# Ledger of designs, part 5: designed miniproteins, single chains, continued (5)

Each design is a single chain, and the fold is of that chain. pLDDT is the mean over its residues in the fold that is shown.

## One batch from the design tools (miniprotein)

Design m16148
Fold by ESMFold2-Fast:
Structure m16148 (fold): chain A 100 residues (1-100)
Amino acid sequence: GGARAAEDAALSAESAAKSAENAAKTGSPSHAAGAGAAAAGAYAAGIAGRADEESLRAAERAGEAGRKAGLAASKGDKEGALKGAEEARRGAEEARRVAE
């Protein structure tokens, strides 16, 4: 049970990090919206899968950072978007580490 939930959380966190990186790279409103949606998905997957506390927190970190990156990109804040994307990537790497 737990291993599958951790894997699903890690996959969702990776999606959030990739979406945040795309938002930071392009600055487009479409990619900013995508980052927000992927962030929400990461958090939801962790909760729905009943992931352990470490997996849930790592996915939540990736999701929250991805949301901030998308918001910064939508406002033209390139530095804020890049910092958010880096934080989302760290969250995704943490979620993967917990899943393995």
Scores: mean pLDDT 73

Design m16149
Fold by ESMFold2-Fast:
Structure m16149 (fold): chain A 82 residues (1-82)
Amino acid sequence: EEALKEVIALLEKAIEALKEGKVEEALEHIEKAIEIAKKAGLTEVADLLELALQKVKELIAEGKIEEAIRVLERTIEELKKL
């Protein structure tokens, strides 16, 4: 599905942004992925992404950037199984 591929691509961009220390860009990519999922009617995907965004924000606030990246990597793997 095209929307799901766009969501995955945005999460991959978020991971690269986090690796470069671009936290704001990373969060913007995740929020855009949520919007695309919602517009496409992928409600379960959107809910999963909102939980991932919340956890990523928490980990970033704690300085745990590598753990935040792992959350996004696991989310991508779950989406690829759909």
Scores: mean pLDDT 88

Design m16150
Fold by ESMFold2-Fast:
Structure m16150 (fold): chain A 89 residues (1-89)
Amino acid sequence: GPATVVVTVRVDGGHEVAQKAVKAGIDAALDAGADQVIGTVSKDGKTGTITVTAPTKQQALDSGQAAAKAARDAALAAGAKVEVEIEVL
């Protein structure tokens, strides 16, 4: 059945870097086969959240891992420190 994974991205680069990281993660999750992806950035620009939904747990995990990698890579490319966490719901 459908599964949901949440990717939390903590970024030390300001709101614009957090937005770029979340967008990269959304794009990567969709490319990896996620059915629905919702991205948000905290008001202080320190935390991004990417919620990935897919038809199976394995597909949600694969899409979540793709999102995590893309978000991390985007933040690092912008010169920011980044920490990424993945949680299966």
Scores: mean pLDDT 88

Design m16151
Fold by ESMFold2-Fast:
Structure m16151 (fold): chain A 87 residues (1-87)
Amino acid sequence: SLPPVLSEEQQKFLGELMKEIMEILEKDPSNFKEIEKKVNELIEKLGKEVALLALGLMLTSLKRDNAPEEVIKAAEHLYKKVKEELE
């Protein structure tokens, strides 16, 4: 399926929130409570499908940039959790 079309404002919000999630992951990948809170904000504002796509792109980027294994594993866990919540 094609990704959902986001408005310019929604794209900016998505970018800012994903940047915050990335900064938390880089600082402390074990801070799952704060990461989960940000992901829930993303789901509430833009929906689960957009959240899953954004997290998938983040995971791909982290793997491409050879991020630390702990950061990649935390991102994979987060992606899987959101995917399992999507019907």
Scores: mean pLDDT 80

Design m16152
Fold by ESMFold2-Fast:
Structure m16152 (fold): chain A 58 residues (1-58)
Amino acid sequence: LEEQAQQLFEHAKRLEEAAEKSKEIGKEKGVKSRSYELAKEAAERARKQGLELLEKGK
């Protein structure tokens, strides 16, 4: 369970980095990226699942 939670946290971190990169590009062009919104939501979901596994793995 702890290993799975750590994998989810790392996955969330990668998604957050991708989201921020997408936002920077969109900011320069004055538009909002759909990829940014999707990646941000996926990152939050992965983090929440990781935390839940840690709490219930006790």
Scores: mean pLDDT 72

Design m16153
Fold by ESMFold2-Fast:
Structure m16153 (fold): chain A 75 residues (1-75)
Amino acid sequence: SLLDQTDAATLTRIEGVGPKTAQALVDAGYRTVAELAAASVEELTKVPGIDEELARKIWEGAVALARQEALAQAP
């Protein structure tokens, strides 16, 4: 699906997230950077192929991107 491809491509903007990891995140229900930022490192480790170190990097990157997007939309 075009939507699924767009979601996966968006998640690859996070450092350490390759196409396979992005697809696993989308398959697990994480469709946006904001949803990843709202999750915990512990929840992200439940995604296949994601260990604690990668989960921490993904979460930190998602929080940083979500903050940048919020600042771009806010005054």
Scores: mean pLDDT 74

Design m16154
Fold by ESMFold2-Fast:
Order: structure tokens, then C-alpha cells, then sequence
Structure m16154 (fold): chain A 80 residues (1-80)
């Protein structure tokens, strides 16, 4: 569990850095859209698992969502 939390923290930092780069390049709206999509997936996929006490599964789902968000942010950055 601790190791998974540490991985999520690293992904969060990378996402934050890419969002900032997109904003600096004038793609703020695209960055916002991708970030909002990530948050929506967390609400739909992670929150139910947390409510059920399935913490390890919730963290794995959060990691997968963060990794997908990171990939999409990198793709968006290549377009600007």
C-alpha cells in the first residue's frame, strides 16, 4: 500500500508539471479538460471502492487513471 501511494504521488507531480507546461504554451483549456476528465474518473471509479473499504483496489484504480491522464497530457503537449 505505501509503495502504491508513493507511485501515485510521483504521478501527481508529473501531471502537475505537464499541466503547467500546457498552460505556459497557451493550451490552458485543453489542460483543464484533461484534468477534469481525470477527476471525473476518480469520482466514478475510485470513490465507490473507497466507500466499500477496498483501499488497495481504489489506489490501483487511481494509479491507472493517473497514468492515463499523464499519457493524454503528453499527447496534448506534442500538439502545441
Amino acid sequence: MEELLEEIERLEKEIRELVQQLIEKGAEERARELYEEMLRRVREEVEPLLEEGRFEEALRAAKEIAEEALRRLREALEEV
Scores: mean pLDDT 83

Design m16155
Fold by ESMFold2-Fast:
Order: sequence, then structure tokens, then C-alpha cells
Structure m16155 (fold): chain A 66 residues (1-66)
Amino acid sequence: MEAERRREREEVARLTAEALRAIGELIDLELRERLEELSEEERRELEEERRRLEERLEEILEEIRK
């Protein structure tokens, strides 16, 4: 039982780290959009990247919620 609880804790920690990384990437995209003069095409590319990161984050959070 203790070993299984430890493995579950390690898995949650790993998923949490992945979620934090995705959040960091989202912050970087937000900062780029705010600090850089982006073309219309570059803005569309950032929106697509943001959407992918948000979907990844949702998936990770659902996995943690289980």
C-alpha cells in the first residue's frame, strides 16, 4: 500500500510538472504577443499554439483529477 501511494504521488508530481511547463509556455506566448509587434500571420500562429497548449493542459488536469 505505501509503495502504491508513493508511485501515485510520483505520477501526480510528474503530471503537475508537465502542467506547470505548459502554463509557462502559455505565459511566454502572452508576453510575446504583448511585447512584440506581430504580423497578422504571426498572431494566427500564436493563437494556434495557445490552443494546442490549452488542450494539452486540460488533458493533464483531467489526468490529475482521476
Scores: mean pLDDT 77

Design m16156
Fold by ESMFold2-Fast:
Structure m16156 (fold): chain A 59 residues (1-59)
Amino acid sequence: GAVEAAERDLLNAWFTTLSLEALREAVRWAIEEYGAENVLEAARRLGSKTIEKIVEELL
């Protein structure tokens, strides 16, 4: 579903982005694609406080 797709995209971004700014852009894209609620749930499932904070800052 959308949460599982967001988890895959967030994990890919975490391992492939070289800066916090690039990670923020990847998270913003995921919110536009999957919705903020699904991306926030994905970040919580991954245990990433960094991504969770970025999602909350972009709401």
Scores: mean pLDDT 84

Design m16157
Fold by ESMFold2-Fast:
Structure m16157 (fold): chain A 66 residues (1-66)
Amino acid sequence: SKEEIEKQIKELEEMIKKNEERREELRRAAEEEKDPLLKGLLEIAVGSIEYVIERMKEKIKKLKEE
């Protein structure tokens, strides 16, 4: 139903917001990190979160097209 779709979109939007906040925290940690290995791992973690956010945005677009 339309109501179920709207609920799913709101839940995904909340998850995106939480992941964007986590991405910014990890990005700042990576900027401040002096150990090259740990910095690289933090940068990989940032990229992984960005991938998850993009997938959630794609799902919202598909839900809106239904």
Scores: mean pLDDT 88

Design m16158
Fold by ESMFold2-Fast:
Structure m16158 (fold): chain A 79 residues (1-79)
Amino acid sequence: AADLAAEAARLEAIAKREESNYKYFQDMADKLKKEATDETKPLVQKYENAAKGEISEMEFYHAKRDEALARLQAELAAA
């Protein structure tokens, strides 16, 4: 039980970090879009791609966290 609780907490911490990174990259992309120069266009795409990567990672770790929490609940119910 303690091991599954620790794993769920670890996965949640990773997901929160990915969410923070997503918000940062999205904000950077939005700021660069407002500048609208030929030099900033490739940077906008780079940050948008980074944001998409972070949200995909966040969703992956949320799914793994939910699996760990479901296992923890099952073990606690069986105890």
Scores: mean pLDDT 81

Design m16159
Fold by ESMFold2-Fast:
Formats: structure tokens, C-alpha cells, sequence
Structure m16159 (fold): chain A 55 residues (1-55)
């Protein structure tokens, strides 16, 4: 799905920022859960927040 591609890019970006595979798995799951519960905009907001944590 289109969202799976978004998660793939997100995971790659976190990996480039030095996140561990465990941190990436947790981050992807948080973003997926937000998408399932509140939709794409909520997932993007969660992703942005996580990205800031690793930057």
C-alpha cells in the first residue's frame, strides 16, 4: 500500500539518523497504530515527533 512505502522511507530515515533496529521497529509500530486509529494526518504527526526525537 502507499502507506507501507511511507513507513519504509520513515524507517530508512531513522536508520540514517542512527536509530537502532529496535527503535525503528517501535517507531514504525507507533506510526502504524496512529494511522489505524486516527488516519494519515495523525500518523504524519507521530512520525514528525519521532523524527525530532532522533534529530
Amino acid sequence: SEFEKVLEKFAAELRSLGASEEEIKEAVERMRKAYEEKGFEAAENVGLRIHIEFS
Scores: mean pLDDT 83

Design m16160
Fold by ESMFold2-Fast:
Structure m16160 (fold): chain A 64 residues (1-64)
Amino acid sequence: MLGEVTLVAKEETTLVGPRLITLKKGEKIKAEILEVSDDGELLVRLLDTGEIYRVSGEKVEVIE
């Protein structure tokens, strides 16, 4: 792990992985950032499940 972060949804957004997880504005999720793509998508591992998801980096705030 490079570090645990909290992702905060700036607006309604969907995490795409083994299932779809919709975060409403202001909802928080604990994750590890694995990769940032050229188009600004984040590849993250959720701490609760260990499963890998993609999310739009422009729609989330990353907090230490």
Scores: mean pLDDT 81

Design m16161
Fold by ESMFold2-Fast:
Structure m16161 (fold): chain A 60 residues (1-60)
Amino acid sequence: GKAEAAAKAAAEAAAKAARDGLGGVGSQTMMSRGAHDAGATGEALKAASEAGGKAAQEAL
């Protein structure tokens, strides 16, 4: 239904925002993966949350 379509759109937008937020982390992770990835993931999750919320509203 529409709710499922909105959830799917929100999840896809959130996943894209998370990847964009992580940026070049993959190139820098060899030396301090755990600590560096944790910080970058937190910021990516914030961006993903905002993008997901907006996408859900637009899909409804």
Scores: mean pLDDT 62

Design m16162
Fold by ESMFold2-Fast:
Structure m16162 (fold): chain A 87 residues (1-87)
Amino acid sequence: EKEKELKEKAKKLKEEAEKLKKEAEELAKKAKELGKKAAELKKKDPSSKEAEELEEKAEELIKEAVEKLNKAKELEEEAKKLEEEIK
């Protein structure tokens, strides 16, 4: 029953990858919202510290999203290798 174990493992890896992709999309959306708010604040006050803090937070969220997407890609590649072993 090696095929059953490989199929279950591949399925779990794909599910985890999809979860990470969804989390990355949510983080990217939140980063975009923070960036828009920062831009509005800078229009009112170009030296706004609040705008700078929002931009820094947006950059952190983008970095986290990229890390999640990279992890998802690795999990998808691992799942594909397991599926290749199934024949």
Scores: mean pLDDT 84

Design m16163
Fold by ESMFold2-Fast:
Structure m16163 (fold): chain A 56 residues (1-56)
Amino acid sequence: GAARIAASLSLPEEVLEVSREIAEKLREIGDAIDAGIAAYKATGDREAMLAGIAAG
């Protein structure tokens, strides 16, 4: 798994911690984009899509 790959690459713990923080932030951004797309699919409204992205 990912942990074995990280260990094989001899990554410092600090790099692993930063990678986790970045992954969490990327997930939040992804969720915001998905919310915007869902709003657009439901309404066909571009403003609703942008509001969904901004709110998430």
Scores: mean pLDDT 70

Design m16164
Fold by ESMFold2-Fast:
Structure m16164 (fold): chain A 72 residues (1-72)
Amino acid sequence: MSDEEFARIAEEAAALAREAVRALQAGDEERARELAAEAERLVREAAARMSDEQRRRLHEAVAGAALAEGAA
């Protein structure tokens, strides 16, 4: 996929990951599950059109966002 399209998807997935971690920390497991499912759906739909490098960058962006929000 294009770098511009990838950047949009990566930003959306990272934002969902951050919100999911915040919801989990607040004790809202239902909201965290919904946000995580939406992020997974977004990534799954785009994965077939991504290069291996884009998949690695997406994983790093999502993991980094979750780590930044997490207290662990």
Scores: mean pLDDT 78

Design m16165
Fold by ESMFold2-Fast:
Structure m16165 (fold): chain A 72 residues (1-72)
Amino acid sequence: MTVDELPEELKKSIEEAVETAKRTGKTQYSKPFPRKYSLAATQLARELAKGKGLVAYVVPDGDLDKIEVRPA
């Protein structure tokens, strides 16, 4: 699945996590999502984190995954 195929709400959740982590300098998490989106969600989060002094990872959240964004 490509980044363009991600649900709009998930894209906004990842964008908000990245912008909040940048603003606060604290770890932020996206809304949890089905694992089928994990690769594309991680790619989007890493792209948005690039050049902002942030790193992004996929982390498990029960039977779902979420994106963790934190300072590098």
Scores: mean pLDDT 83

Design m16166
Fold by ESMFold2-Fast:
Parts: sequence; C-alpha cells; structure tokens
Structure m16166 (fold): chain A 88 residues (1-88)
Amino acid sequence: MKELKTLTISEANEKYKTEDFNYSNQQVLVGPDADIEKVKEIAKKYEGVVVPTSIPGYYLVVVKEENTEALAKELLDNGFEVDLIVNE
C-alpha cells in the first residue's frame, strides 16, 4: 500500500510557496496532473468540496476532519499524488 504523507499547514505552505493552506479546514492536496472529474467523484462520497489552488494542476479537497484520512486513502488507492494537510 502507498504510504499516506502528512504535512502541517506551515510545511505545506512552504513546500508549495503559497498561503492557500489555513487553520479553518482540514485539507487534502491532490496533484500534479490529477484527473479533476475523478477527484470530484471521490470527494463527493465524503462530502468533500474540490477547490482550485493558485498552483497549476493542484487542487484542494476541503472535508470534515473525520473524513479526511479515508478520503486521502481512497485518492491514493486510485493512483493520485496526495498530501494530507493537518492543523498542527
């Protein structure tokens, strides 16, 4: 199984040179070159909302904290590159 990678909000903002990550929501970052329609289909199962980022080819899925790990795992199992962004 692919290992789920976890980043803090600060680490994610530094890695991607952005301030899109914040403390208001749990977030799953998907990209690059993600099939966005497939990502939306998977996110819908977890009541996730797919939002674009300032980074081309990358998308955030905003989801309830309890659904975050399960969503990230299903995205990884479908072959997407995924970082789990946590509020720490």
Scores: mean pLDDT 71

Design m16168
Fold by ESMFold2-Fast:
Structure m16168 (fold): chain A 58 residues (1-58)
Amino acid sequence: MLSKEEIQELIIKFLKENKLSLDEFMEATGLSADEIINPNAELTEEIQKKILDFIEKN
């Protein structure tokens, strides 16, 4: 499994490459900002899978 930092880096890279805002990413995935970008937030396997599946499909 990827670390929290690795997942956050993947999200930032994806947003930059696709010219998406974080708000658009959250709306598309159904995730909150606290689940994604809060450094104290726990990234569960389910949240991590949802992020990776979205990135893979787009």
Scores: mean pLDDT 74

Design m16169
Fold by ESMFold2-Fast:
Structure m16169 (fold): chain A 62 residues (1-62)
Amino acid sequence: SELLEEIRRLAEEAGLPEETVENMLELASLSEAAAYEVLAYLYEILGEEEKAEEYRKKAEEL
């Protein structure tokens, strides 16, 4: 899944531990909304506020 690949990339960019990355991927695999919520959180951590807001909206609109 492209969403799961993006999540892994962003989590690694943020310097998160491998265990945290795996937990995030498991959560994101449960639904598209969960994947969007994880993406929003990761973009927020990385300071990408516009992207974080975009994915928060996508999660809410599902």
Scores: mean pLDDT 83

Design m16170
Fold by ESMFold2-Fast:
Structure m16170 (fold): chain A 103 residues (1-103)
Amino acid sequence: MPVAVPALAAETHDAAWAALRADPALAATLAEHLQAAADALAAGDTAAGLAHLDKAIAAAAGNPAVQALMTAVKETVEGLVAAGLTDVAAALLRDLADMLAGM
């Protein structure tokens, strides 16, 4: 996912990624929610997919930078789904979950 992943992972969210590297337990929790969201979207259940992203945002509530990153992820997914690119949204979430699980 070369267009969306670099923007979410670097430019505007470097503080969030630094916080996630310092908190592997939070990173693992977010990875689980993003993977569940990707699986739901791949199954055609957009409502369940977005609900898992809301859980990721809630799990990040103690860190404003991480919460802003998870909110940006949800907005990106909503935009992709609205454009009919649900498979692209699911692939983006899997790539992000793998990145978080590798921290």
Scores: mean pLDDT 82

Design m16171
Fold by ESMFold2-Fast:
Structure m16171 (fold): chain A 63 residues (1-63)
Amino acid sequence: MSEEVREEAERVGERLRRSALEAGLSEADAQKVADAYRETILETGDPEAGERAGLAVYLELLD
């Protein structure tokens, strides 16, 4: 994985985690959002797939 993709994954993952915390999710649930994003990027190499995975988890947890 390129350095740029890794840095983007870390930056966006942290942003999603912080947004989830601000929305009132627990630290564990916020971490699940960030983990879904990062794991998808690490498995697929596709930042867009990671964003979709993280967002899907985030929306489900905001019920």
Scores: mean pLDDT 75

Design m16172
Fold by ESMFold2-Fast:
Structure m16172 (fold): chain A 60 residues (1-60)
Amino acid sequence: MSDEQRAAINKAASEALELEDPEEAYRYMLEKLTALGVPEAAARRAAESVVAHLLADKAR
């Protein structure tokens, strides 16, 4: 995986965390990362990680 793809995942994750809604964050991550050519498996893994973080933070 390239440094460019890794940077894209990190940036998308930061932006997705701003959305606060797990479903919207997941969709945002997949759309953005697949548009940048990130492999589907890596995009899904990153999206799932962000969703897990949001669910932990959203439980209030």
Scores: mean pLDDT 76

Design m16174
Fold by ESMFold2-Fast:
Structure m16174 (fold): chain A 105 residues (1-105)
Amino acid sequence: NEVEEAIKLIEEISGLKFDEKAKKFLKELLKLIKEKENLDNYYPIAVFLGEILKKAFKDKKEVSFEELVNLLTNKIKSKDKEANAHLEGLYKNYKEIIEEAIKKV
């Protein structure tokens, strides 16, 4: 399953483990972004998210659905300036997609 491989890639790049609800959310988010951007695969989205989440969740090992949603909706801000700028841009450009993915969990 290509989307399951993309989730594993996000975990590998970020060094984070997600709970089952966070994984379900990420699968829906990846599918919706892939469809919107007309991408051939999940690789560029998975790499982008993995790198940003690595910086945003420094020194964490596990991330819950609530923590991930709060970060991606700018309810919680990263102290890493580059990660915060990318997360703000992501929410601005994909707000409707992020909100749809949340509803599917």
Scores: mean pLDDT 89

Design m16175
Fold by ESMFold2-Fast:
Structure m16175 (fold): chain A 55 residues (1-55)
Amino acid sequence: SEEDELRARAEALLLAHPDDPAVRQLFIGFVEALNAGDLETARRLLAQMEAHAAA
């Protein structure tokens, strides 16, 4: 499912950046959005995690 794909991508970023508090905070918001069924917010937060990790 899209939810499982988004979760796997977010978890991979968190594991790749264990000492990055910004990635951790974005991941927390991502999980909250996903649990609320807000896929638009979850996608946005994942994109922010990806952009931050790439910088």
Scores: mean pLDDT 86

Design m16176
Fold by ESMFold2-Fast:
Structure m16176 (fold): chain A 86 residues (1-86)
Amino acid sequence: MTVRIVLIGAGVGARIAAIGAAVDAELQGGKMSSEVSGDTTTITVEGASEEGVQRLIDMARALAEGGYEVEIRRAGDETTITIRGK
């Protein structure tokens, strides 16, 4: 499965959490890539396991509880997580 994490104007804590979770998924057989454009950072993880996808979703939910604006969308084998602010 593919997970795309989009960080828009996100604080350092959200960036560290997202990068850490993406690196964990890569170490478990996924492939991570990242792209920076202005205040937007996009992290893509390809070949994530179902457990890896769930861990990335759980990370995003924890950031939402911490006051970040979070949107999670699932379409087929692709999951997009958008994190804004704080």
Scores: mean pLDDT 79

Design m16177
Fold by ESMFold2-Fast:
Structure m16177 (fold): chain A 82 residues (1-82)
Amino acid sequence: MSKEEKQEKAKRLLIEAGALISLARIFLLLGDIESAKKALEEAKKLLEEAEKLKEYLSEEEQKELEILKEDLKAAEEELKAA
C-alpha cells in the first residue's frame, strides 16, 4: 500500500470505530446488551489496527485516536453497569 492509501485506511478505521462506539451506546439505551458488546469488540479491533498505522496519522488524528480509546473505555464501563 502507498503512504496515501495507509493514511486513508487509518482515517477510515477511526471513523468506523467512532460509529461503532456510538452504535453500542444506542444498543445500551435499548437494553440490547449483546449487540452493544459486539459493537464494542469490533470498535476495539478497528482501534488496534489504527494504532498500528499511527505513524500515517496527522497529529490531530493521533489525538482523535486517543479520544476514541477513552470513549471505548467509557462505553465498556457502561456495558459492565448495564
Scores: mean pLDDT 86

Design m16178
Fold by ESMFold2-Fast:
Parts: structure tokens; sequence; C-alpha cells
Structure m16178 (fold): chain A 85 residues (1-85)
């Protein structure tokens, strides 16, 4: 929840730190994994974001929709880069 607020405020480094802190306390925190994926994507770490979204789809059925939306956003950005350079 804290990581999500920091992300929404554009504080990517602080959002990253909070998401990692939440995962250190509970490695099965799907919401923290989802926020970490969103932060990595905004930081340009697309491969890391993709891996996290794929992990969420496999292990957290309740978050599959949000993780799939994240993968779609990565795909759209890659397509834009390929077309517009």
Amino acid sequence: MEAKKLFEEGKLEEALEKAEEELKKDPNNGEALLQLGKVYFKMGKREEAEKLYEEIIKNFPELRKEALEGLIEIGVELLKEAVLK
C-alpha cells in the first residue's frame, strides 16, 4: 500500500525501496510483487518487469488481470519503439 502511493506520486526509487521491504517481510506478497513490476517498468527495466508479471500470473491467480495488463503495456511500448524509433 505504501509502495503504491509512492509510485502514484512518481517517487520511483522510494516506491522500489518500499516494495522490496514489503517482499523481505513477506515473499508471498503478490501486491508488493505487482508494485515492484510497475516500478521496474517505469524505470525502463522492462525485462525485470516482465519476469515479475509472469511470476504473478503463475503464482497469484487473484492478480492475473493486473499482471496481464502490465505485460500488455510492455508489449505496446515495445511496438511503439519498433514503429516510431
Scores: mean pLDDT 78

Design m16179
Fold by ESMFold2-Fast:
Structure m16179 (fold): chain A 55 residues (1-55)
Amino acid sequence: PTLSEATMEAGLDAAVAAFAAGKSPAEIRALLLAKGLPPELADRIVDGLLYAEQQ
Protein backbone atom coordinates (compact mmCIF):
# COMPACT_ATOMS: atom_id res chain seq x y z
CA PRO A 1 0.00 0.00 0.00
CA THR A 2 1.05 3.59 -0.66
CA LEU A 3 2.02 5.51 2.46
CA SER A 4 0.95 9.15 2.83
CA GLU A 5 3.55 11.70 1.68
CA ALA A 6 3.60 13.16 5.21
CA THR A 7 4.50 9.77 6.76
CA MET A 8 7.16 9.11 4.12
CA GLU A 9 8.63 12.62 4.48
CA ALA A 10 8.77 12.34 8.29
CA GLY A 11 10.41 8.92 8.01
CA LEU A 12 13.00 10.11 5.49
CA ASP A 13 13.79 13.21 7.56
CA ALA A 14 14.24 11.10 10.71
CA ALA A 15 16.41 8.55 8.83
CA VAL A 16 18.66 11.29 7.38
CA ALA A 17 19.02 12.92 10.82
CA ALA A 18 19.84 9.56 12.46
CA PHE A 19 22.38 8.74 9.72
CA ALA A 20 24.04 12.15 10.18
CA ALA A 21 24.17 11.47 13.95
CA GLY A 22 26.10 8.23 13.29
CA LYS A 23 23.30 5.77 14.06
CA SER A 24 23.77 2.19 12.83
CA PRO A 25 21.62 0.78 9.99
CA ALA A 26 19.79 -1.38 12.56
CA GLU A 27 19.00 1.68 14.71
CA ILE A 28 17.74 3.66 11.69
CA ARG A 29 15.59 0.68 10.62
CA ALA A 30 14.10 0.38 14.13
CA LEU A 31 13.33 4.13 14.14
CA LEU A 32 11.53 3.88 10.78
CA LEU A 33 9.49 0.90 12.02
CA ALA A 34 8.56 2.92 15.12
CA LYS A 35 7.35 5.67 12.74
CA GLY A 36 4.92 3.15 11.18
CA LEU A 37 6.80 2.42 7.94
CA PRO A 38 6.56 -1.17 6.60
CA PRO A 39 9.75 -3.26 7.01
CA GLU A 40 10.25 -3.43 3.23
CA LEU A 41 10.28 0.38 2.92
CA ALA A 42 12.42 0.81 6.04
CA ASP A 43 15.01 -1.59 4.57
CA ARG A 44 14.93 0.25 1.22
CA ILE A 45 15.50 3.64 2.87
CA VAL A 46 18.41 2.27 4.94
CA ASP A 47 19.94 0.66 1.82
CA GLY A 48 19.59 3.97 -0.03
CA LEU A 49 21.40 5.87 2.72
CA LEU A 50 24.22 3.29 2.73
CA TYR A 51 24.43 3.03 -1.07
CA ALA A 52 24.80 -0.73 -0.48
CA GLU A 53 23.45 -1.70 -3.92
CA GLN A 54 25.52 0.82 -5.92
CA GLN A 55 28.32 -0.99 -7.72
Scores: mean pLDDT 73

Design m16180
Fold by ESMFold2-Fast:
Structure m16180 (fold): chain A 62 residues (1-62)
Amino acid sequence: GEKLEKILRLIGEILRKIGEILDLEEKLKKEKDPKKKEEIEKEIERLKEEIKRLLEELKTIE
């Protein structure tokens, strides 16, 4: 059904963003420049907020 397709799409987007966060956390561990660390941390926080938005969208289907 249409609802199931939307749910699967949202879950796929969430999983992709989690993967991006994991990649950024690995980059953060290797980074020695404090300014670049701050940029990576801001990007991780942005992705976390996007995941939160997608989870709220998922709740609206139920």
Scores: mean pLDDT 86

Design m16181
Fold by ESMFold2-Fast:
Structure m16181 (fold): chain A 66 residues (1-66)
Amino acid sequence: MMDETVGETAREAYQLAVDAGLSPEEAQRVAILAANTAREALDRGLSPEEARELGLERAREYIREL
């Protein structure tokens, strides 16, 4: 389901941020950003796999730019 893909993407993005040394509040922002990106991709008709990858890439970009 779309909500499951979004939730999984958020959890993975949160873990990426924590592993990168971000605070819980920053990690939550990264998770929200990734979740919103995945949701938008799904709404555009992309597959759950593509949506998850886009969300996680967005999380990595955000972490890298900090």
Scores: mean pLDDT 83

Design m16182
Fold by ESMFold2-Fast:
Structure m16182 (fold): chain A 83 residues (1-83)
Amino acid sequence: MKNAEAAKRAAELAEKEGLKEAARYARQGARDLEEGYKLLEQGKATKGTGLVLRGIGLAFQALLIAEKEGASKELLELLAEAG
């Protein structure tokens, strides 16, 4: 999934930039997005949708933290694509 891949790449880039808190939120967001989409494919609409929405929210929190910490434009664009 496009946004799950973006969140995963954002987590890796945030780690490289030393932004530990942004990386933590982006990693959890990526996990929730990947798991949520798998549940949706299995017909588990309520649980799948809940995890996708939580993953989007976590990616958005990572974006706010990354902006405050002076993250690269590439990292901010990846986090915006994730949420």
Scores: mean pLDDT 85

Design m16183
Fold by ESMFold2-Fast:
Structure m16183 (fold): chain A 102 residues (1-102)
Amino acid sequence: DFDEKAAQEDLDKFIESYNLSPELQEKVREAFEAGVTIGELSLIYESHKNNLDEKEVKEVLKERARRVAIGRYGPDNEKKREEEEKKILKALEELEKLVKEL
């Protein structure tokens, strides 16, 4: 699948650019499989690196997850939208916890 290959290549470049440990590589791959985008991964790492307000970053990620879910399922599919949003937020929370341990 060309889309899966492109996504995997982008993930591999992200891992290489941030020089992630093997433990972090596994957690990043888990988050990516759960639906976290490379843009969201980059935002979390850059927020940690630049001492950005974690609360503000979380609110931005929540808003983005909600907008992505709305775009995928539309306003009429509230249950599916909420399920997808919750899944993305859980993956982001797991990644944020891991970054804080660095």
Scores: mean pLDDT 65

Design m16184
Fold by ESMFold2-Fast:
Structure m16184 (fold): chain A 59 residues (1-59)
Amino acid sequence: MEERLLLAAEIHGLRKALSEKEAEELSYTMARQMGLSDEQAERLAPKVVKTILEVQAKR
């Protein structure tokens, strides 16, 4: 599950330049679409946001 969320984060990071706040909101939306609880989404959000921002910085 985490692997699929991080892959989606990389794809979205490559598609558009997102602010940290937008990346955070997107992380919760993607987690819910994948069937994760709000608590699981909150726990994974920092890692998802970091992935998006790192992808944008490199490419």
Scores: mean pLDDT 75

Design m16185
Fold by ESMFold2-Fast:
Structure m16185 (fold): chain A 65 residues (1-65)
Amino acid sequence: SAADIVRGMLNDSDLGTRAALADPELVAQLARAVRAGDWEAAERYAAKLAEVDPEIAARLAAAGR
């Protein structure tokens, strides 16, 4: 699920570090959305991170297959 993908990203030290370096405010907003259970907002922030970094996009796509 999108929730499992987002949790995997936040718990993956390499992917989490890369995301935080690319856009720390988007990562903070994504973490807040996940804690609130707002998966629609979490997916929107994850999509914005994927737009900024192709490696994040590739890992999210691989996790969804």
Scores: mean pLDDT 69

